# Designs tried in a protein design run: designed miniproteins, single chains, continued (2). Part 49

Each design is a single chain, and the fold is of that chain. pLDDT is the mean over its residues in the fold that is shown.

## One batch from the design tools (miniprotein)

Design m5681
Fold by ESMFold2-Fast:
Structure m5681 (fold): chain A 84 residues (1-84)
Amino acid sequence: MEEELEKLVEWIEKNKDKTVEQLLREAFSDSEVGRLLRVASPEMLEEIAKRLKDPELQKKVREIAETLENDPERVAKLINEYLK
């Protein structure tokens, strides 16, 4: 868990210029980070947000968490269709 949290924090910081939509697209790609984001709980995403030093990145992580919480299955299906 700790190693996974740190990996997600570093990935978000490296992709700071990407929009929430672009980050969600990456989250549903066939990547290790994408798999971690898809199974992340709201509590895990809040911990990631707290570890980020940039307020804009904290906001993006919280928006990702909110999107996944409201309709995770439908969002996942739609994003997977967009990657085809």
Scores: mean pLDDT 70

Design m5682
Fold by ESMFold2-Fast:
Structure m5682 (fold): chain A 88 residues (1-88)
Amino acid sequence: SDLEKAVQSLLNGDFKSAQKHFKKIFGKKISDLSPTERRRVLSQLNSSDDQVFINFFLGSGLLTKEQAEEIEKVLRSKGYEIGEVFPG
């Protein structure tokens, strides 16, 4: 699936491929958003700042707890700051 491909790309540090696959998933949901929300989401999704994209992806609610924990572990090892993805 595009979600699995996006997760695998992030784990490999391939943020461009991760963005490509994540856009395919989120593109369908973006059509249901207001114009203001759509611009905000696209700005974060298309960010050249890896940290902005990472925070958006992890906060998307599309990941299982296990997938999020694996991605967080890999990204922390590369020096990225990771917040709590699942509150509580």
Scores: mean pLDDT 70

Design m5683
Fold by ESMFold2-Fast:
Structure m5683 (fold): chain A 74 residues (1-74)
Amino acid sequence: MTDPAVAIEAAGRGVRKVAEELGVSPEEVALAVTEGDEEAIRKVAEAAAEVAKQMGYEPVTPEQAARAVRGGSG
């Protein structure tokens, strides 16, 4: 089982990476995912998966990533 703190960290990094690539804030990416934007959800999932792979951990869902960025700093 992936440590929840590590999973949240990887998800948060994924959201930030997508935000930087799109030129928007991480909060805007998190809002789009929360509102069910399929394109934002796919991009966050891909970025979180790549970050987790580089860290040797399994990725979290895009919804969990969006909540981590909006609801707390870890």
Scores: mean pLDDT 67

Design m5684
Fold by ESMFold2-Fast:
Structure m5684 (fold): chain A 90 residues (1-90)
Amino acid sequence: SPEVEEIAAAIAHLDQLIAQLEAIARSLEPVDPEMAAKLRELLAELRGLRAQIEAHRYTDLDAARALLLEAEGVLREAGRLLREALARLA
């Protein structure tokens, strides 16, 4: 269905963002280990949410969508932390 395809696309995009954040956290480790640690905590949350979305995508579309909104919130917090890290480098 179009809704299942939409959720599949969202999961694929989330996987790409998780990979990008992992690379960023790794790059920050030698420069700002505290910020790297905070990003790794958010990455753990994102991986947990991704697993829950996958579990619900064929059984409960409303739950899958709610979990995607939670993942969006975690990504927004990661973006805030990255902007903070960039400000320290300026």
Scores: mean pLDDT 86

Design m5685
Fold by ESMFold2-Fast:
Order: C-alpha cells, then structure tokens, then sequence
Structure m5685 (fold): chain A 75 residues (1-75)
C-alpha cells in the first residue's frame, strides 16, 4: 500500500502516512497538492505528500523532482 511505502521510505508513523495519503487523494489539481505540501510542517512530510499524490494520480518522477526544487526555493 502507499501508506506502507511512505512509512518505509520516509520513516513516518503509519497514522501520519495515512493522513497524508487521505489528503493527497482529495487533491484535484497540481495547485491543490502544492497547497497541501506547503501546509505541512516538515520537509519529510512534504516529500511524502508529493509521492502519495504521484502514486494516486500519475506516478510521475518529474513532479517529485519539481517538488524538491520548490521546497529548496521556499525554504
């Protein structure tokens, strides 16, 4: 499951990973997912949210790389 993948890759608790997946599933556009990402308190949670969105909606490596660039520019 996506939740288990986020726990393994990012070291998040299952509860935190589940909340991120649920929020990412509700994102209807790239703008929605970027707003979700920027609302999260840690860089690890932000990266996990982008990966969850990609797995649910597109599985696109390009968007994950763009997310890292966004976090570097904003932080």
Amino acid sequence: SIVEELVEKYGLSRATAQRIVERAAKAKSDEDVLALVLSLPTRTERLAALEAYLKLHGKESERLELGERLLEAEL
Scores: mean pLDDT 73

Design m5686
Fold by ESMFold2-Fast:
Structure m5686 (fold): chain A 95 residues (1-95)
Amino acid sequence: MKKIGYAVGVGDAGSSTDLLIEKMRELLKEGKEGEETFVDADGNEIKVRYEVIDVESPEDALEAQKRMDELADKAYEEAKKNGKVAFSYAGEIEE
C-alpha cells in the first residue's frame, strides 16, 4: 500500500523554512498523524499539523491532494491574519 503524507505549518515570520521541511519529513516518515510545535535556533515557534493517507486508487490520491490544498489554504489565511508565515510539504512515505 502506498502512503502519502502531508504537513502544514504556521510559524513566526523569522522561522527557518529549511529546518521546518526537515522536521516535517521526519514526522511523515514515522507515519504519525497530529500536531507538533518546533522551536528554531532563534527561538521562533512553528506549529505543524500532519496527516498520512493510504492511497489504493486514483480517487484516494485526488482526495489527499484536495485535503492538502484545504489545509494549506487555511494555514495561509491564519498566517496572513496573524502576521506569520505558512509552509506546506507533501511526499510519499513508501516508494
Scores: mean pLDDT 72

Design m5687
Fold by ESMFold2-Fast:
Structure m5687 (fold): chain A 88 residues (1-88)
Amino acid sequence: SAMEQQQQQNMQQLQQNRDTLLNQAKRLVDKGKQNPSVYSQAKLIADGANQLADRALQTAQQDPSKTPQAANSLKGMAEYLKELEKSL
């Protein structure tokens, strides 16, 4: 019961972090459109973030014990993209 509740919380956190990352990636691309000199780089970084989001979900589904690690990876990337967006 306690372990099942923890796994549900871990998966919910992963999904929240995934949604945050996908939103940050979209905002980076949208902001990049206003600066053509960085647009190509913004798209490549956003594509990498989208691939990370997909792999993190797959990893958690294959091995639930890795869900917290996967969620933290998504959080770190989202924070990186947020800081990068501010520099554009």
Scores: mean pLDDT 86

Design m5688
Fold by ESMFold2-Fast:
Structure m5688 (fold): chain A 56 residues (1-56)
Amino acid sequence: GEEKAKRIAELLGISVENAQNLIALAESLGVDTTVALVRAEVGEEKAEQVREILES
């Protein structure tokens, strides 16, 4: 939802719209695949925090 998108946007320093696209990607490709892509861009620590937000 919107709340998860805001949390991801703040964490990654991206727009809420981009965070919503990331949530849609997780719904389409799965959380594990999406977290792996985030890890490649921003590293392990932030990728783990994105996983926690997506699974909350």
Scores: mean pLDDT 83

Design m5689
Fold by ESMFold2-Fast:
Structure m5689 (fold): chain A 78 residues (1-78)
Amino acid sequence: EEVKKAEEELKKALDELRKLYEESTDPNIQSNIKKVIDVLEKEYEEAKKDPENRLERLKQITEMAKAAIDAFKKIIEK
């Protein structure tokens, strides 16, 4: 099922963001990662309430999570 696959991809991306949060030693970076996680979790809850657009919303949230991961990795690596 595509929805289940999209949920698994989103969970994987969120887990990667949480790992970056745990590995970060800079409080400002940690704060920014947490804000992104909170936004993505809120968007996921809204997607659960919208069965018509759920798959597309899950894909979009996953893309946002992956973009955030790439951005934070670049900042952390510096």
Scores: mean pLDDT 82

Design m5690
Fold by ESMFold2-Fast:
Structure m5690 (fold): chain A 85 residues (1-85)
Amino acid sequence: ALSKEEGRFLALFEAELATRLMSLYVNYKTGTLSVDMIRQTKSEVRSWVATALRRAPARLQPRMQAAADETLEWFDDMIRQVESE
């Protein structure tokens, strides 16, 4: 079981992931994104996640990784959508 403090830490991490995803999605919908730009943003998110995991309590790392993997799947979905156009 997570403590209240650990739960807040995880929630803040997930909120930052959601913000990064929503920013990319808004830009995608305006028609200003290329596949290369999406791939670059995905790489930047991966680097940020790696840094966040190194700074995180060991107990939270698996949950944070799972949330990150879900977010990165959305980037892959965006790439597939652009490639299908």
Scores: mean pLDDT 78

Design m5691
Fold by ESMFold2-Fast:
Structure m5691 (fold): chain A 104 residues (1-104)
Amino acid sequence: SPEEKRTLEIVEKQKKNIDELIEKAKALPPGSKEARRVLVLLEASASMMEIYLYILEKIKAPESLIEYVRKALIEMLDRIAEVARELGDEETAAALEQMKKAVE
């Protein structure tokens, strides 16, 4: 369906964006302001996916499509939280864990 195709494109684009931001964060000194800024952008990227999931639920999209996006978001949140912990940003890691619990 057009809605399914659009959803797949959005998820793919966000996965690519998150991958690029993770690589950028890992290249920066742990605990630096620059690393924290990139982690905030990763958190913002996950929040955009959460908004998209909310939109799909409100428009009563097929349950299979909602579940696909939910699973993709949970995976993204886990990956970003792991990177945040590796960089010593426990506050960002905790925020992402809270977002995951809200989506589960």
Scores: mean pLDDT 87

Design m5692
Fold by ESMFold2-Fast:
Structure m5692 (fold): chain A 70 residues (1-70)
Amino acid sequence: SLLDKAEELAKKVKNPEARDYILQAIEAIRAGDLETAKEYLLKASRIGKDDPEAQKAVDYAYEALLEKER
């Protein structure tokens, strides 16, 4: 699934703060708390802007979020 892929990518994120926000966003998406998930993904993207693994994990998590909103 997109969430499982996002979680595997998040584990490879080098910036620990960005990694933590991505993992929290994934938990929020699984719980159906999409607004909290959006806030965490935004923070992760900003903190991990120079970490390509962080950007990739954010992209996959955001796609999973959009699927939940459909």
Scores: mean pLDDT 85

Design m5693
Fold by ESMFold2-Fast:
Structure m5693 (fold): chain A 98 residues (1-98)
Amino acid sequence: KEEVIKLIKEHAEEALRKAEEALEKGDVEGTFEYAGEVVHAAVLLEELGELEEALEFLEKAEELLEKALELAEGELKEKLENQLKAVKEEIEKIKKKL
């Protein structure tokens, strides 16, 4: 369990770095994809009982998705809006468990 948690955190940190780099380059699609990986890792951490760490990654993903949304248009904007809504709902859910 502890080894699995460590690997998930390492993956989330790498995905977060890649999302930040994509956003810096104006790559909205890449930011969406890598932020999505951070969200998936955070959900796995929540399932494993790592609520505080899951919350931290979700809040970082929220910030990246909000910034990407400012640059997005069309279909990608809708995808970002939907993902951001899901992230905000998951953050609220985790906060109620803390």
Scores: mean pLDDT 86

Design m5694
Fold by ESMFold2-Fast:
Structure m5694 (fold): chain A 70 residues (1-70)
Amino acid sequence: MSEEELKELKEKAREVLEKLKNHKDPNDLEFQDKVRKEMTEIVEEAEEKLGYVPEEIYEIVVEIHKLIEE
């Protein structure tokens, strides 16, 4: 794995979090499902390429779960 691949995965995770922070429609369940799916894909890609989920990506996943539950 390259440093560039790790940076790209972290950037993708941050973009998903920023989209969720900026999108505050409580009735947009389709958007919430899309966010969950995108984060699942990022986690799966990290596990496939690295054999683990980087802590920075895990922290972003936790923040997304907190925002969706509120």
Scores: mean pLDDT 76

Design m5695
Fold by ESMFold2-Fast:
Structure m5695 (fold): chain A 92 residues (1-92)
Amino acid sequence: MEKEKALEVMRKAGQEIADIASTLSEEARKKVGEVLNEAFRKAAGADSIEEMIKAFEEGGRKAVDILSKENPEAAERARQVLEKAVEEMKKL
């Protein structure tokens, strides 16, 4: 299993979620960016892909919750991005 590949999957998914937030408001983008940055910091310090996935799922869920308050459809798109990324990381 390759931690570098897991970080790249997280980076791409995080960018897609941030882009979704950017279509709603500057405030949503900022809040989503803050929770995703925290998740990336935790994942970068993790010793296993399982710990990286856990950190990303926690941060991603918080981002989806932020988006759901402004636009449920955007939150659903972000949830799908998160779930797909988690599945890709589990296959590494």
Scores: mean pLDDT 84

Design m5696
Fold by ESMFold2-Fast:
Structure m5696 (fold): chain A 118 residues (1-118)
Amino acid sequence: MEELESLREGLERALASLEAEPEVDAEALEALRRAIAELETPANAEANRAALEEIRRLAEEVQRRQEEEGLSFEEAAALLAERLRARAERAPPPARAILLAYAAIIEALLKRKREAEK
């Protein structure tokens, strides 16, 4: 399972990567900055834990669809990002920030993978 420390480091790396790109989505940058700030807030620990549990459940759902529909890793990752964004729209602010940050991380990793594939 994801560790909060690993999540925070991932968010910081994704933010740095996105800030270096001229075509960066301002919404994704704002979501990452907010998520990093929320992770540092003890008062949000319960909401953050609930958000991580939601992420785990959505990831399991997407993995099942990947197996059933023969989706590529990239297609499955993109679907997970989409589901995280949809869930974030109905989430309270602390959980919303974490869900959007995870979506932004996945999107940044997919962009990097596309560049590596040439």
Scores: mean pLDDT 66

Design m5697
Fold by ESMFold2-Fast:
Structure m5697 (fold): chain A 55 residues (1-55)
Amino acid sequence: SAMDLAIELAKKILSVLPGSVRTIAEEVRLALEKHYGIVLPMEEAEEAVRRARAL
């Protein structure tokens, strides 16, 4: 699902760059759109970042 991909991308980004939930969520959204053609709402991208931090 788009959410599972967003969580995986968020984990990868968090391993390399520190940032706020919003900053990482913006990077996740851009990566999903650029590489997968998926448009994810900001609220859902922020949720993916929060879930990635818990994993």
Scores: mean pLDDT 83

Design m5698
Fold by ESMFold2-Fast:
Structure m5698 (fold): chain A 74 residues (1-74)
Amino acid sequence: SDDIMNMTDVYRGYTTGYIGDVVNTGSPDVASKVSSIVGDYHDRGDHLIDDGNYDGAYDYYYDAYNIAHDAYNS
């Protein structure tokens, strides 16, 4: 639905914001590792969207958001 597509875009955007914060305030090793994991999750989510699996894509973007959020707030 349009709602789940909008929510996946929102969580993808939040994750990008937190990566920016981690890169600016965290150690280079932490920033690199978090960016790599988030990038992998985004790529997997993007492929699921291409397959029409928005629920699976949402799960990957939501997990990416939580990883970035926890890294910034740790």
Scores: mean pLDDT 74

Design m5699
Fold by ESMFold2-Fast:
Structure m5699 (fold): chain A 57 residues (1-57)
Amino acid sequence: MTKADPALRDELIRAAMEVVSLAVQLRFAPEEEKPALRARLDEASERVLRLEAEIRA
């Protein structure tokens, strides 16, 4: 079991919170802004997956 570095854990928490924030914003955003928010959400989600893989390794 890999002990999570506090810095990596903080980065993961921040990335996860960004995903939640973007998902909420996307739900209430005008249609015109949704594509840009979806792109940011995809980037944030990918970052979460990368950090989870690094912590798990």
Scores: mean pLDDT 79

Design m5700
Fold by ESMFold2-Fast:
Structure m5700 (fold): chain A 90 residues (1-90)
Amino acid sequence: GVAELQKLIEEVTKRLVELLKEAGVSESMITGMKTVADLAGARAIRVAKKESIEAGLEEFYKLLVSAVRTQLDEEVAKRAEEEIKEIVEK
């Protein structure tokens, strides 16, 4: 349900922040990415309530991966995308 999607969003956000810290990404960039993840999560929950949990999860994944690809170095972006995909595709 929506509660499980909220937990998944929280897990992805936590793992993303940890990965970015390990990769040496700046604190300001990590804060920016956390803000993007929070906004993507809020939209995903809205989509899930209106359509389906699957639609909400897909929206979250698309928004977060797009932000990662545009804002981070290619190598860090690839690692972040793989981590997000692994959690989301469980």
Scores: mean pLDDT 84

Design m5701
Fold by ESMFold2-Fast:
Parts: C-alpha cells; structure tokens; sequence
Structure m5701 (fold): chain A 69 residues (1-69)
C-alpha cells in the first residue's frame, strides 16, 4: 500500500490547484469526495492523462484520501 510523505502531498495539492485553477483547499475537498481518478478528473475539469502525468493514480488518490481525512 502506497504511503505519501507530507512534502509529496503538499506538492501534489499545489500542482493540482495550479492545473485546475482552484485553491488548494478546494482541491483537498474534491479529493476527499472523489472515489477514483475518473471522478477526480471530472470534478477538477482535467483529463485522466493530465492526472497520470502528475503521478495521480488510483493508488495515490486512495492514499491522499486516507491522509487528508
């Protein structure tokens, strides 16, 4: 099971905020509500390929959801 460092979480949140045009807080709330990368992509207005290029897989999303709870 993948575990992310606080620095990796912070970096991913900032990259997703920059790519989506949303605040880090809004991205965090969307991550908590997204069950998979497809839902996350739709909620952020991004493509799945963009999320994968940023390193956001379903395993990474599951880890983010646990660590942001």
Amino acid sequence: MMQLSDAEISFLLQQLAKASGLSVGAVRDIIRRSRNVEELAEALGLSKSTLYSLGVTDDVLASLRRQLA
Scores: mean pLDDT 82

Design m5702
Fold by ESMFold2-Fast:
Structure m5702 (fold): chain A 77 residues (1-77)
Amino acid sequence: MTLEEIRERVEKDPTSLDGDEVEALLRDDLEAQRELFRIALEKQEETLEPSPVVERMREILLNEDLEAAEAAYKELL
């Protein structure tokens, strides 16, 4: 699955993509993880509903490298 396909799924319905699926798909690509997180966060802000994708991406970013992940997380916000 390409990043563009993931983006389309999240933009259409942010709840349609499970957090575990996101982790499996983006495990070795931190930049793609950051991009997906930004898209999912924007959609969560529009709907005001909690997104499991946003919560899982936050966990993934924090676990990769705490200092780098915190910097990336702040840049996404």
Scores: mean pLDDT 56

Design m5703
Fold by ESMFold2-Fast:
Structure m5703 (fold): chain A 113 residues (1-113)
Amino acid sequence: SMEELKEKILSLIENEAIRELLERAIEVFEDKITEEQLKELEEELKKAEDDLEKAKIIGKFVASLLGDKKLEEGIIKLLDESEDLNEALRILGLVIDLKEKGYSPEEIKEQLV
């Protein structure tokens, strides 16, 4: 089931801050997440070598759910340029927060500039 897959994915993450952000992302984007996307996320997270790579993978996953290719590409660029975990988590947390508050893709773009 989708619920069992969500629980399995969360269990792959030891870092509490990353796990909490992923849990929030799954809740915020519930209606937009497919089982195929969750399976792809699971496989990518299994291959991740460190917490920074996991945060970037989750951030790119979240960016893909926003429904705007230019915003997705912009977030991916910001994540790829992040050299430390705190910066990656800040970007990811901001995107999730703005989406949870009902901001459109265009409004989210304005907040990230």
Scores: mean pLDDT 86

Design m5704
Fold by ESMFold2-Fast:
Structure m5704 (fold): chain A 92 residues (1-92)
Amino acid sequence: MEALEKIGELMIEAAKETGNEVAVEVVELAVKARLAALAGKEEEAAEHAARAEELLKEDPSAAEAVEEALKKLKEEKGEELKKLIEEYKAAS
């Protein structure tokens, strides 16, 4: 669904603003895992999720950067994010 892809794009952009490259990779992998799971590609979803978990274990600061990115995204683009979430839920 297009709404979930747009949510992913906003999350990735927010992660890029933190300047933490590991946080960006973690968010990209989380988005890929969710999209793969929704497409019925459970093996691909598990692989992406496992890689994201490995990166978070290697760099704990990436977890903090992800939290910062999500908080800032809600503050700056909360209305757009709400609209996309509602659209995703309505289509699911």
Scores: mean pLDDT 79

Design m5705
Fold by ESMFold2-Fast:
Structure m5705 (fold): chain A 59 residues (1-59)
Amino acid sequence: SSSKIKELQDQIDKVERDIKTLRDLLSTAPPHVVPAIEAGIADLEKKKADLKKQLDAVS
């Protein structure tokens, strides 16, 4: 069953994978792309924090 808790955990897991992918890309990224990747990581970290707050509210 699709509980809200499961949905939030699945979303957090996806965001964590996306963050890892972007962090891995930083090691080979051209200098002009680095600021965009860092901004993307910052946005995903904020989304992860918000999802964790939602998870805490329903747990």
Scores: mean pLDDT 85

Design m5706
Fold by ESMFold2-Fast:
Structure m5706 (fold): chain A 94 residues (1-94)
Amino acid sequence: ELLEEMRKALENVPEEVRNRLLEQIREALELLKEDPENAEAHYLLGQVYFEVYQLTGDRKWLKEAITNYKLALAIDPSNEEAKKNLEKVKELEK
């Protein structure tokens, strides 16, 4: 359902960009299926959700990005990029 929802959300986005984002989601979900505590997979999901937010303007995806960056940092607090991206996306919620 998530992949179908994202496919519809990205319907007006160029096919190459849409296909890349859907592939990144599938890859991250596959990694999380093997290990739910994979910090890099949560970070990747955060990045993809943030890009989908930027392409669609739908704040639902911004909230999903924040959730996944928080999960990545809960698992690996040393991820400086996840920390910086979380601060950036939280600023956009103001």
Scores: mean pLDDT 85

Design m5707
Fold by ESMFold2-Fast:
Structure m5707 (fold): chain A 66 residues (1-66)
Amino acid sequence: SLEQEIAKLEVIEGLFEMTASVEEYLAERLRDTNPDLAAAYRRDAERVRRQIEEIRERIRRLREQL
């Protein structure tokens, strides 16, 4: 059902949100001690944030079909 698909996407969104938050935290903690690794975590967090936006847009479109 549409409701089940939305629920699955909301779970995935939550997991991606957690991933981005952890990567952002690690980037800040490593800023001075390992700037290259910090930059890598920051870039991946930005990629994950873009994935979250795509998931939110898909959820929005599915909700419009209810």
Scores: mean pLDDT 91

Design m5708
Fold by ESMFold2-Fast:
Structure m5708 (fold): chain A 94 residues (1-94)
Amino acid sequence: SEEEKLREEYLKLSDEANKIFIETRKVIEQLEKEDPEKAAEYKQKFDELVSKYLDTRRKLLEAIEKGDIETAKKYLDEFKSIVDEMKKFLEELK
């Protein structure tokens, strides 16, 4: 079903995001030893991305739960965009 496909795509993106979160935290923690002020700035930007991720995730899951396929597709696209933004942020940190 379309709902099952949306759930599968969400789970794949969620797994990818978790790996990015772990790596990003490791890079920031290492930077904190060398440049604590710069690390704090990156942590703030990362926290903003995490907040955006969590908000979009909530909206996506609510739409899927209600069977609102059109709204779920919209939030899945936004969720994909946020995960890509997080990948780019991690690349800029390295």
Scores: mean pLDDT 88

Design m5709
Fold by ESMFold2-Fast:
Structure m5709 (fold): chain A 113 residues (1-113)
Amino acid sequence: SAATAAEMERLAGELRRLLAELEAAVRAGDVPRALALLDRAQATLSELWRLAEAALAAGELTPAQRAFVLATLDEAIAGLEALAAAATDPELRARLESLAAVLRLRRARLEAA
């Protein structure tokens, strides 16, 4: 639906902003801020995923919406993996790698659907 498309676009925009702030925090070595931003990014990604799953289950996920969610997941995975490689804090690196791995599984499920 138009409402679902608009909400997906809103969440993707919020995610993009959070990932940019996360990159700045990681590069500054601000581990507490980076972890807080990562929690917010994870929550936003989970909300986007729930919308995609609900639309798919209802038979309402358009090819354009599927492509949009896949592209958003690809961008997030690439960003998180790059940040994990740059992170010096072991806990932050592990959290970034873990989220990227979860997103890779979600991407594979959506691509197969």
Scores: mean pLDDT 90

Design m5710
Fold by ESMFold2-Fast:
Structure m5710 (fold): chain A 125 residues (1-125)
Amino acid sequence: MSLREEAERTLAETLALLRGLADQLRGGAAAIEVMRAVNPELARKVAAEQLAQARAQLSRLQALVDRFMELARQVSPELQRQADLLRAAVDTAGALIQAAEADPDKAAQYLEQAARVLEATVAEL
C-alpha cells in the first residue's frame, strides 16, 4: 500500500468514527432531554453515562486524527489542510464535552452543539 493510500484509508476511517460520534452525541442529547421531562434526577445519570461514552469515542477519534495528521504531512498540503480541519473540529467537540461534564444540566445542549460541529466539518471536507 502506498503512503497516499494509507492516508486516504485513515481519512475514511476517521470520517466513519466522526459520523458515529456525531450520531451518538445527537442520540445522547435527545435521551437526556426525554428523561429530563420525566425525571430530572435520572436525566443527570443518563447525562453522565452519555458523557462517559462520548469521552471514550472522542479519545479514539483523537488518536485517528493524530495518525492522519502524521500521514497527511508526508503526502500533500491538501490532505494536511483536511487534517487541520479535523483536528480543530475534534478539539472543539472535546471542549464542548468538557463543558457538559462541568455543567450536566446543560449537557444535552453541549452534546447537540458538538454533534453540529462534527457534522459541519464532514460537510466541508
Scores: mean pLDDT 89

Design m5711
Fold by ESMFold2-Fast:
Structure m5711 (fold): chain A 64 residues (1-64)
Amino acid sequence: SALDTLPASARLPFIERELEELEKAEKIDPSVVEALRAAVEGLTDLPEARRAALLARLDKLEQR
């Protein structure tokens, strides 16, 4: 698809939106958190500090 040709940083808004929806949810499916973690880890062209911040948000969800 057209999205497959975009830089990882261009996919970031879609990942952030999904993360925000998970942060609002009362019940979180662990499979969805795991899939989103894999997506964030795949953002290898993103600055390390930005990627680490997204992973920290996922870690907070796992501690709920």
Scores: mean pLDDT 75

Design m5712
Fold by ESMFold2-Fast:
Structure m5712 (fold): chain A 129 residues (1-129)
Amino acid sequence: SELEDAIKAFNTDINLMNNDPDSYLHLLREVAKDEVLKKVEEGIRLFQEGKYLEAAELFLEAAKLSTGPLRRFYLGMAAFFARLYALSKGDEELKKKAEEIVRQISAGEDLDEVEARLEKLIEELRKLE
């Protein structure tokens, strides 16, 4: 399925970031601003510590400072971490909302609408703390 393929692709990217963050960050240095790189580095660190919601928030901030394919990619990463957080809290409805956002990103939906939906989801996820 399109959702399953998108989740697998993001899992591959996340595993690369987790297993070799230095090489991953090196690839981003040519195309990202310093403030974006700092948010991505901190987001990877928080993900490695199991702090999925905080990682999602930093990737959302990185997306807001980015354009084009990088913005799409960071929104996808933020949605994927939001899904992991919802799973960790056992919230099936918020997990489904995160999966729908991942699907919308994969389908090439309007990134401004995707960003607004992701901000709303992250606000709902904060209430689970």
Scores: mean pLDDT 80

Design m5713
Fold by ESMFold2-Fast:
Structure m5713 (fold): chain A 68 residues (1-68)
Amino acid sequence: MLSEEELEEFGKRFREVAIPFLQREFGFSEEEAREAAERAVKHLRENPEDVPGAEAMLEMLERVLAGR
């Protein structure tokens, strides 16, 4: 399981990837994208067992943003 510090770092990385993805691919406003990312981070803080799935999703989002 991730520590509180690792969850906080993961949340920062998640927001940095998810916000531009939601804005670029789905036309979300910065505020809408930020709210969606923060909801996901809150869920992961309450359910650390879901973090491996979220890490896989981050890798997928990074690949989509890179066009591969």
Scores: mean pLDDT 74

Design m5714
Fold by ESMFold2-Fast:
Structure m5714 (fold): chain A 82 residues (1-82)
Amino acid sequence: IFERDENGETELHIAAKNGDLEKVKKILEELEKREDALEIVTHRDKNGLTALGKALLNDHTEIAKEIHEFLWKHKEEIEKLE
């Protein structure tokens, strides 16, 4: 799921690029259980694009919102945990 392909893209990048909102939500739910979730969500492809960047480039606003909310939620949790 989090392995990078020939373009440096993870499944999250591909789902965000393709507008697969259900798959994005499922991947983010699995990431909630990982201590490296924030690092994975912010992974950059060969062009330096994150999954959020891919969603924005392809006008998938709902997917971009889901990824942004995930990042914002974890930013607050990190501040509470030191």
Scores: mean pLDDT 75

